# Ledger of designs, part 82: designed miniproteins, single chains

Each design is a single chain, and the fold is of that chain. pLDDT is the mean over its residues in the fold that is shown.

## One batch from the design tools (miniprotein)

Design m3028
Fold by ESMFold2-Fast:
Structure m3028 (fold): chain A 95 residues (1-95)
Amino acid sequence: SAEEFEKLLKEINEKLEEIERLVAEARKALEEGKYEEAKKLIEEAKELLKEIDELLKKAESLAETNEQKLEVTKAMFRRLALESEVWLLEKKLKE
């Protein structure tokens, strides 16, 4: 249980870091007028956000301790913040 939770949380955090990287690259591409590259990066980030949502549901079901529940909650808020950033970038791309 604890080992399975830790592996899942690590995967979630690694995917969140990848989204942060994609968001930064998409923002740079947009500022440089590379709209097609920005679109591709935004779509990749959206796919990872969807994957993380499913992984977070699994992590929540495995969380037994208050510390584990806090780590899941932190990851959920980090995902929501990134989803908001992706939405803002997509909106800017359509302007």
Scores: mean pLDDT 89

Design m3029
Fold by ESMFold2-Fast:
Structure m3029 (fold): chain A 72 residues (1-72)
Amino acid sequence: DLEKEAERLREEAERLEAKAQQLFEEGVELDMKGDYEGASRLYRESGALLQEANKLRKKAEELERELERKRE
């Protein structure tokens, strides 16, 4: 089911984006406290999650375009 797969990918991307935002905010707090190594680690993890979320969003968009094409 392409529709359910697209929805699943979109929800997963949203979860990864939310987690990335939390890690980024924690990183900012550590940076402000002078824990630059901890902040750097969290920023890298946040960035990796955002890259993965972007890939999932593109896959969902591809499935949505396929569904629109089949609907016509």
Scores: mean pLDDT 85

Design m3030
Fold by ESMFold2-Fast:
Structure m3030 (fold): chain A 117 residues (1-117)
Amino acid sequence: MIKLEESGGGTFAEGDSVTLTGKISGDTKLIISVSWFRQRPGEPLRLVAEITRGGLTSYAPEVAGRATISYDEEKKTAYLQLNNLRREDTATYYIQVVTLDLPPSVAWGEGVEVTVV
């Protein structure tokens, strides 16, 4: 079973940067993708950024050019860096990890809250 430990949330000012961290532990064979989702107050859950095995990254249009997703295989740790924070970045952020199992296993973090004031 995968365990996900999220950190890096809190209250930030407009124009600040935040780095969200997701530590992956437990019984992991092969991680095929790591994604960060967010849910703004009163809105549906939305994909923010994804990194796949092999290093291919994708970003939602609203964060493109100011977000960076990365994954450190040795540390089993994923990062989402958001620069030039806006009030609209206020959301609960969730890490999702997909592993190569039969069937593929999907794990979700419990969420980390980011408030931009």
Scores: mean pLDDT 85

Design m3031
Fold by ESMFold2-Fast:
Structure m3031 (fold): chain A 72 residues (1-72)
Amino acid sequence: MDELIERMSQILAKAVGKAGGSEEQKKLAQKAVTAAQKGDYEKARKYVEELGKLTGDEEAKKEVLKLIDEME
């Protein structure tokens, strides 16, 4: 579980960096990781979807959603 959360964090950080690293993008990435750490996978998915809309990185979004599915 912790290893999956770490991979999720790395993918989101890379996607945010590629998209210019705005404060809103960083905040959503942190919220998604925190929700996953707490076992709130529904909120984690919502924050990942919102971040995907801001970054436009559909591949990163898809990979992270798969990791969340593996955590449940």
Scores: mean pLDDT 82

Design m3032
Fold by ESMFold2-Fast:
Structure m3032 (fold): chain A 87 residues (1-87)
Amino acid sequence: SLKEEYIEETRKLVEETKKMTEEAKKLDEKVAEELEKALEQLETLLESAERAKYPGSAELARREAERIYEEAKKLYEEKKKKIEEEK
């Protein structure tokens, strides 16, 4: 079902963010803290998607989760690139 697809997509974003957060802890404390905040927001959105009565509500949660994930990924990648450039 569409609702199940949106829930699964949101779950994948949570899993990828967890992975990035663990890597960020090895890289930079401040970036790790920002990614931990993003992860908390994504977990809340996953719960909202799972509790959604209609597929449209789950889609809205997925769209917001994707936005937060993209911002977190950009922050992580920018910091990683700066560290590589400072070698």
Scores: mean pLDDT 86

Design m3033
Fold by ESMFold2-Fast:
Structure m3033 (fold): chain A 67 residues (1-67)
Amino acid sequence: ALQAQADAEATGVAGHKALYDEIKKRYEEAVKKGTNPLEYKNAYEGVKDGLADETARLAALQAQLDA
């Protein structure tokens, strides 16, 4: 049961990491071009926080599987 949850969380982490990298690039490009849209900054920070929480949850699930 825990293995399926760990697999789902790992897939989610991978997807959110890809999204984080894309939004980060868009935000940095906006800053370089002088547009600096606040919506990109807010989205970037939200994805960063969510990714950190999901990574911690995946680590906890892996620890339970190793027990």
Scores: mean pLDDT 75

Design m3034
Fold by ESMFold2-Fast:
Structure m3034 (fold): chain A 67 residues (1-67)
Amino acid sequence: LSPEEIERLRREYEIRQQVLDDIDALVKEGLSTEEALEKVAEKYKDTNPELAQHARELLERVRAARA
């Protein structure tokens, strides 16, 4: 892997971890996983669109797995 590719993967990892941390916090407040993912996507849509998009992709996967 190139140094640039390693840095990109590290940033992707940080985004994924932040989404998971926010979901865990919201679930502890009593929200479902789907509700938490929707709130995370809404929260970051204007400030961090890549993070919001990742949350939406996870939401779609969760819904597909339950269907």
Scores: mean pLDDT 78

Design m3035
Fold by ESMFold2-Fast:
Structure m3035 (fold): chain A 83 residues (1-83)
Amino acid sequence: MALEYLDKAIEAARNGDVETALENLSKAIKAVDKELDITPEEASRIVGLALRAIGSLLDGNYDEAIKDIEALKKLVEEVKKRQ
């Protein structure tokens, strides 16, 4: 589910739908916490990328937000491979 929410956040950001992008990004972070066994270091990186993406979305920098969400998606995929 976390990866699906991140994909929805990327598509919403591509359409300039900030509210839907933020909702799906929030759902992705909650899903990561609930579904994946993450280290404190991985949690710090995930939170950092998410906060940066939120800032970019609110500033209208959708390309930067998409890059940060895609980086977050790759990090979540690597964490999932460790499970």
Scores: mean pLDDT 84

Design m3036
Fold by ESMFold2-Fast:
Structure m3036 (fold): chain A 65 residues (1-65)
Amino acid sequence: SMELVEEVYKRAMDAVDQIRTGHPDLSKEELLAIADHIVDTLAKKYGLSEEQKEEVRKRIHEDLE
């Protein structure tokens, strides 16, 4: 559902933002790799489909642009 995608997106962005704030020396490439790992972990936890997981990943990559 769209609601589940929004929930996972918000939780993933909160986690990424905390990591970025605590580690300002991380490269964009390193941060994207960490973000992908966070999305994979949360997608498994929340039972997202592959399509829903890719939607969350895409939004996070766009936000980190």
Scores: mean pLDDT 84

Design m3038
Fold by ESMFold2-Fast:
Structure m3038 (fold): chain A 74 residues (1-74)
Amino acid sequence: MSAEEIIEKAVKTFKEKLGFSEEDAKEIRKIMEGLSIEQIEQISAAAYTLGFSNPDLSNKELVEFIKKKAEELK
């Protein structure tokens, strides 16, 4: 499975389960660009767990969390 396929799977999950918009999806794709499959899966799992456990957290805060985690890995 390609990194692009893993990003699209994560984006689909965030849109369907966490109510992410297409603009949120575009930002996530840009943030995850250049990461390995393992890094994408790790960040996506952490963000999904955080969002599901904290329903009061905004989509913007979840995107910021993903951005910070990606910056730490670059």
Scores: mean pLDDT 80

Design m3039
Fold by ESMFold2-Fast:
Structure m3039 (fold): chain A 80 residues (1-80)
Amino acid sequence: MEKELEELEKRLKELEKKLGEAIENEDKEAVKKVVEELEKLREKLRELLEKSKDPEVKERIEELIEIVDIHIEKAKKYLE
């Protein structure tokens, strides 16, 4: 669990950086690709949440899902 969660946290940070770079470069196609990867990350986090029985781990996963959702909203707002 801990290793899987840390890997997903690292992935989120990588996608945050890619999203920022894509927006700065005004590359809408790159932004769309980052959204797809964020949506995949969200799905993996949801699966991990369902498998977790530890309340503290569940809270951490829910926090990460909220951060992913914020970035998806930011990207969608840019694409409007």
Scores: mean pLDDT 84

Design m3040
Fold by ESMFold2-Fast:
Structure m3040 (fold): chain A 56 residues (1-56)
Amino acid sequence: DFPDLNGVTPEQIGEMAYGGALGAGFSEERAKEIGEVARQKLPQAQADIAAANASL
């Protein structure tokens, strides 16, 4: 199940993505890029999760 991203800030999702990327073996510089991309894509991700939860 996807977590409810309602109330998650862009800063929080960026930190989570950064930590996840480090855990996956990415470099610190690459992990920071991934975190920034996640931060920028948060509104679309929230919309996609809401649509997925509404469908099935």
Scores: mean pLDDT 70

Design m3041
Fold by ESMFold2-Fast:
Structure m3041 (fold): chain A 90 residues (1-90)
Amino acid sequence: MVNDRARSARVGARSILRVSRSPLVREAARLVIRAADDLLNGNYDSAIRNAQRAIDLARRAIRQGIDVELARRVITAAQGLIDLARQSQS
């Protein structure tokens, strides 16, 4: 169900936030948490915007060679939330 996937993404993002020492990856993880919360509340457009911002910050971290694996995990989670939000829209 959409709720289970959104909650899983939120748990994963909180784990990244705990482990990452990169301000870019930490902010991207916070945006994934916000996107998951938006999705759980039915705010699909807000969820997509926050997830897209998370991807942009994570891509910047990858270009700088900082926490690359954690940044890739942020992109995967954020892309999943965008896909779920789009599928949930009429």
Scores: mean pLDDT 86

Design m3042
Fold by ESMFold2-Fast:
Structure m3042 (fold): chain A 66 residues (1-66)
Amino acid sequence: SDLEKAIELLEKKLENVKKALEEAKRNQDPVTIAVAEKELEEVEKLLKKVKEGDKEAARYVISMFG
């Protein structure tokens, strides 16, 4: 289903963003840290919506990451 596909894509994106944030913190780059933190918040928000059954959010995720 679109919901299952979107969850899979978002969980993979969440792992990548968390890794990027850890690297940015190691490099002490405040701009890259801020960008990664914003991406993390957006991915977590989308994941919650998709898990709650938001089909519009699922389609958006598939269009962006699928």
Scores: mean pLDDT 86

Design m3043
Fold by ESMFold2-Fast:
Structure m3043 (fold): chain A 72 residues (1-72)
Amino acid sequence: SVPAERPPLTEASEEEKERYRKAFEEAVRLNLEGRTEEAYRVAEEVAREGEERGIREVFELALEAGRELAAL
């Protein structure tokens, strides 16, 4: 079964959400430039930080970035 409950996710400030979004956009850009290793590192670092902070927005962005990276 899917996990039933976990602690409430911390809501990021608008500035933090924008920072995470731009970081994932940068990862996608690096990937499009053929710099795939750097793209993965950027996405991984942001996803890890968001997981540590419990920020829901970063999980959604990580899923989107992962889909775009996996399409290659």
Scores: mean pLDDT 66

Design m3044
Fold by ESMFold2-Fast:
Structure m3044 (fold): chain A 56 residues (1-56)
Amino acid sequence: MNDELEKRALKMIEESKLPEEVKEEFRELLEKAESVEEKVGVILRLIGEELDLELS
């Protein structure tokens, strides 16, 4: 189940409109996340960054 969450997060990063440098940082954060809670935290941060970009 952790691998499904990780795959979804990676897809969200790849499909986001964020700069490549920011995508790279999120990929590294996801790679270092060891628990479901940590991975969800990375996804929430990603959504926040995308929302900030769209509202700018």
Scores: mean pLDDT 77

Design m3045
Fold by ESMFold2-Fast:
Structure m3045 (fold): chain A 60 residues (1-60)
Amino acid sequence: SVDEEIKERIEKAKKLDPVEGLMESSKTYTLGRQNKASIDLIKQAFEVGVEYAKKAVKEA
């Protein structure tokens, strides 16, 4: 299902470095929105992206 794909991508993004994690979570958020994934999973993808954006800025 789309929700399962989004969930797997969120978990994968958490294991990547900050820049790669940000890019993967952004792609996952877009995929979730386009394919009508559950609102909770879309929110999780967005939140992961925000956390990785914070890490990327801090590491810069």
Scores: mean pLDDT 71

Design m3046
Fold by ESMFold2-Fast:
Structure m3046 (fold): chain A 60 residues (1-60)
Amino acid sequence: SIEEIAERTKELVDKLEELGLLTPEEREAAIKTIEELKKNGDEERLKAALLQAELKLASL
């Protein structure tokens, strides 16, 4: 579901900030964007954001 994709993406964003790959400000901006995409029902952009976060984490 859109909600599951958004929650998973936020979890990865939190992990990226914990690992120093995102600043706290970048994390806050990313979370805000994810919540807006969820509100708008933009599943394709949420999936793209999830993929981007997964790829960034996999680059470690």
Scores: mean pLDDT 84

Design m3047
Fold by ESMFold2-Fast:
Structure m3047 (fold): chain A 62 residues (1-62)
Amino acid sequence: SMMDERLRRLAQEGADLVQGLYDAGRLSEQEAVDLMGRLVEAVRDRDLDRAEALLDEIRRRA
């Protein structure tokens, strides 16, 4: 569905940003694990609003 594809795209963008921030030393391992866990939860729950809010939070850390 369009919602599932949008959720997957947002989660992938969020995951890529978290990985980039971690590789740059801007996130601790625990912070990266926590953010990734929250992205996985948003996708599992099919919660588009939560996924978008999480991506915005991750972008603010960049």
Scores: mean pLDDT 85

Design m3048
Fold by ESMFold2-Fast:
Structure m3048 (fold): chain A 72 residues (1-72)
Amino acid sequence: SNDEKAAELVSKVAKENGGVLSTEQARELAEELLKKGLITEKGAERLVEVAERSGGKISGEGAAAVALSHAK
């Protein structure tokens, strides 16, 4: 399912970055999720917004929650 694919990609990217993503890394992740058709445009915007609102960082768990809430 798109939910499982989105969660797996988020987990992989978070692991590569020590479990926390910067706003820029969250934006790159959002673009990749959009490119693969796994997330809506609103979900991509939300992922970046949450990172910005959290002091420029988002946890892998937080990123996964946003992606799953906005999965196609």
Scores: mean pLDDT 83

Design m3049
Fold by ESMFold2-Fast:
Structure m3049 (fold): chain A 92 residues (1-92)
Amino acid sequence: SRGEELREKVEELMKEAKEEYKRGIEAIDNGDEKKFLESLKKLDEILEEVRKLRDEAKALGDKETALFAEIAEGVIALMIGVLRWLYKKKFG
């Protein structure tokens, strides 16, 4: 179904977000500010894409897929928040 396709796309984006979050943490540990900012930018892009998929699911009336995308949005937003906090602490 179309809702199932949207759900699969959100799952793929969540996998990408997890990988970028891990890269951001590794960049902090290594003092690599450039790689850290690249990971943060990619997470912002992933968040925007998840929001688009959420809105598409809402337009389709697919409540379950919309809720799944909203949860994914919240998790990615928290990842970004943690990385921004760590950036301020590490790099000023």
Scores: mean pLDDT 89

Design m3051
Fold by ESMFold2-Fast:
Structure m3051 (fold): chain A 57 residues (1-57)
Amino acid sequence: NAERLARLAELTKQGIDAWKAGNYEEAAKYFEEAASLAPGITADNLKERAEKLKKKA
């Protein structure tokens, strides 16, 4: 589904932007939502990033 992939890309971008701004809780939320839309290994990688950011926040 093209819409799902577009949303995944947007959420990942928003997560990176929030992380660069130092908003770790916000970044973690975006990566968690992106993980729910991602297939397999990509979902696991995004969840791992979100968990690391939660520990920093």
Scores: mean pLDDT 79

Design m3052
Fold by ESMFold2-Fast:
Structure m3052 (fold): chain A 89 residues (1-89)
Amino acid sequence: SAGLPGGLPMKREDLEKKIEDAISGKLKLSPAELLKMASTEIAEKDVDRKRVAELLKLAGLSEEAVENALAGDDGAVAAAIGAKLRALA
């Protein structure tokens, strides 16, 4: 849905485009930015887990770490992403 511009970090449509651009290589984002986008995506119940996996790989997670994170439930995945974000800070 269309929102008004105002202190919001990003609308869903803008986030979707940014994710696609990052995965396609049109945008170069820091690992922290990629992980924040992945964390936002995984919080949705109808999340595209394949896009989350691509974002995590671009953020520098190993294939094993990505598989382990995505094999968990939504809470476990979000916690794993959050822990990696904290480690990068």
Scores: mean pLDDT 70

Design m3053
Fold by ESMFold2-Fast:
Structure m3053 (fold): chain A 80 residues (1-80)
Amino acid sequence: AEEFLKKGREALKNGDYEKAIQYFEEALKVDPNNAEAYTLLGLAYYKMGDKEKAIEYFRKALELDPNNQVARDLLAYLES
């Protein structure tokens, strides 16, 4: 999972959001309860302008890790 998260974060930094999503989905195939992967999926969809999917993934991240500050702050921003 960690290697896919690393590659996905690199793709996000390069603006390759579709590639980042693919890597984060691969990370979730290895570890379906990875809160970080859901947070990063939410961020990738937000960067692509897909607010609805971003909200869905941030909610899933918070369900798995309620102390996730990034997911909480971005979800609050998107729902305000």
Scores: mean pLDDT 84

Design m3054
Fold by ESMFold2-Fast:
Structure m3054 (fold): chain A 104 residues (1-104)
Amino acid sequence: DVEKRLEELLEEIGKINEEIASLEPDPERREALLKNNELLMESFRYQLRHGDGIELVRFELETLKRQIEALKKLPDTPTNQKKLALLERQIELLEEMLRLLESS
């Protein structure tokens, strides 16, 4: 069931974004990250319900790849290592989502 798998992937992406937000020590920045995650999840659900979403997934993949490149230029701290692993996991989930959408 493609719809069920897409929802499972989206739920895992949302949880990863919440975990990334939890690593932000600034309360205002953490709140902004959580709000952005809510908006992103709503956008994905809206697009997927309307038989769309491919462009949104591609845009998010490109955004995450740029974030990974930027993060790799920062000091190799435990926090940055954890952020890198979380971002790389999101890439894997979005690539699976893209494959499911392209084969539908």
Scores: mean pLDDT 86

Design m3055
Fold by ESMFold2-Fast:
Structure m3055 (fold): chain A 118 residues (1-118)
Amino acid sequence: SITLKESGGGTFKEGGSLTLTSQISGTDLKNSLVSWWRQKPGEPLQFVASISADGKKVYYSEEVKGRATISVDYSNQTVTLNLSNLKKEDTAVYYNVVFTTEGRPRLTFGEGVQVTVV
């Protein structure tokens, strides 16, 4: 019943920037922890960024700290990840993940969006 519609992937230049978005339905984001994760070629799934339901607790992985910004538009149910100063190492499939505590706690993963840095 929860759906994540991710966009903003593609091919990007090293040193450039990207914006990934996720449109979420089926849960109120004010009741959800939202995060972005990525899977690099040949590596396990890695944490990128998270934002609490109240928007007050924001966390970034050390690999993207200072380059990444996560934000939520609660009115439009949209989550955005901005990543700047792109490196070839940022090449990965990026997943938006929603953990809702509304009713029965559950995790929902998006289908993933491919990012390639050249």
Scores: mean pLDDT 89

Design m3056
Fold by ESMFold2-Fast:
Structure m3056 (fold): chain A 65 residues (1-65)
Amino acid sequence: SKVSSEAAADILAVELVLVGGESVERKGNTITIRVRELTPETEALIAALKELAAEAGMTVEVELL
């Protein structure tokens, strides 16, 4: 459901920070992810987050620092 997709996106955002993302920020329907380096694991989590965010009507932005 839409609510479940949103909750899953929030969980993945937290997991991304724990795995080595620099920061994750949510403003309304936009999730901004900042990373210093794109590893295969980080890229996979970002891809999963984008898919879940799209299902919830949200946008994901990625910044490489």
Scores: mean pLDDT 70

Design m3057
Fold by ESMFold2-Fast:
Structure m3057 (fold): chain A 87 residues (1-87)
Amino acid sequence: SQVQQQTQQSLRLVSRGDYYSSQMTRYADQGDVDQAQRYGRRSLDYYDQAVQLSPSSLQPYFTQLRDSVQSSNQSYIDFARQRQRRA
């Protein structure tokens, strides 16, 4: 069905977003704020695409995933920035 195909496409985009979110946390942990921001942005771009391609019945689900990742990514980046500005 179209719903199943859209759902599978959205899930593949989520998987890609998760990869970039993982890279974001790695760079944030290393204190590389610039790279963390770039990978965080790429992660959210994939999650935004997943929401756009999702079937209407699952848009709340994919939107909630996107919002959770956005919040988590921002927290990691903010923490990394604070560590750099501590001195």
Scores: mean pLDDT 88

Design m3058
Fold by ESMFold2-Fast:
Structure m3058 (fold): chain A 57 residues (1-57)
Amino acid sequence: SVTEERNKIVKEAVEKGLKILPVDASEEAKKKTKLTEEEKEYQKKLEELEEELRKES
């Protein structure tokens, strides 16, 4: 499921020591957190999965 894929990505990022925002992070939290390019790539993947979860509503 989308939830399982999201959790796998989060776990992988944490294991690499990368900083990522929670799946439900606000835009304010995103702009005040300075992410590396790699961290931004993971964040983008999480946002895409969150979009899919919203469509399931």
Scores: mean pLDDT 71

Design m3059
Fold by ESMFold2-Fast:
Structure m3059 (fold): chain A 66 residues (1-66)
Amino acid sequence: SLEEFLERLKKRIEELKEEKKELEKKLEEAEKEGKEEEAKEIKRELEELEGIIALLEAVLSWLEKR
């Protein structure tokens, strides 16, 4: 059902937000240690993850308006 799909989508968004929080923590540690290459890699992963979260939130918002 649509309701079950929406609940699964909400749960996935929450899981991705938790993953983002962990990556932000790793980025802070890499920047503190002066690991520029590691920090750049983590920033790239964060940008990709933020894009996925934004897309899923947009889909969720669109479906909830129906």
Scores: mean pLDDT 85

Design m3060
Fold by ESMFold2-Fast:
Structure m3060 (fold): chain A 73 residues (1-73)
Amino acid sequence: SRDALLARIDAALARLRALGASPALLAQAQALAAAARARLAEGTVRGEILAQMLLLSLEGEVFVLERQRERAA
């Protein structure tokens, strides 16, 4: 659902902040989140699919940062 996708966007941004993402990475993540939200706001099947692709990119940034933090610990 749209609400589930919006919750995932918010969770990914919160996770990046909790991991201490750089200002540059947070700016990139905010841009991805804004693009995903804009696609969901279209209310179309196409918009939802494109939002999911953008969300996967955002969640990919979380995955990369988590792996980098594990190696630094």
Scores: mean pLDDT 89

Design m3061
Fold by ESMFold2-Fast:
Structure m3061 (fold): chain A 90 residues (1-90)
Amino acid sequence: SSEELAKKAEELIKKGDLRKALEEVGKLIDQGAYETAIELAKKVAEEALKQKDYGTAALAYRALARAYKLLGKNEESKEYLKKAEELERE
């Protein structure tokens, strides 16, 4: 269920397993749980940036771009895609 995926993602974020947390976020997006996926992907991006893990932060921003696009929020999608591309140039 989306609730179980969200719970698992939150536990993985708390443990610092950010890449595994993004796998669960991807599953939430695939199930149409876009708002929950956005909330969790933002938390992943924040934690990755605190750790200077720019690769994981870029992946989180790409997940945000995808979820916003699927919600029809094209401007937010473009903003997060640009943020991901900026981090990938480092």
Scores: mean pLDDT 90

Design m3062
Fold by ESMFold2-Fast:
Structure m3062 (fold): chain A 65 residues (1-65)
Amino acid sequence: MKEAIEALKQALEDPSLTPEEKVAILERFRELYPDSPEVDELLDWAIENSTDPELKARVEELRAR
């Protein structure tokens, strides 16, 4: 889990990935671990560190599920 979270944080900071691709990665990871507090922390981190308003809004929707 920890190594996967670290890899995902690196992917979310990658400027070559689109906001849509980043959201898709996070959605897949939430689906695999629906009740994981580490995924909750990852989503919160993505909201805090995202500068893209579309990405931020979509991750906030995912976090609210």
Scores: mean pLDDT 77

Design m3063
Fold by ESMFold2-Fast:
Structure m3063 (fold): chain A 77 residues (1-77)
Amino acid sequence: MEEEVQKADELAKDPRYRPVFERAVQEVASLPEDIQEEVRKAVVKTLVELMEDPSATPEQIEAAVREALKETVEKLK
């Protein structure tokens, strides 16, 4: 729980990931509270995995985050 929040904060501080994460957070905040936590976890997990690979491009990270957000929302509908 706390580790997830801390990792999300680190992602928001990184200039490379900040705009992608900020946009995803805004979309998640617009969703029903019941699904917000699960969608946020999926997005954070995707970002954390991509951050471990420094060769990942910002474009790949943005695309992966958008896909994770959309797919998770669709499954939770």
Scores: mean pLDDT 70

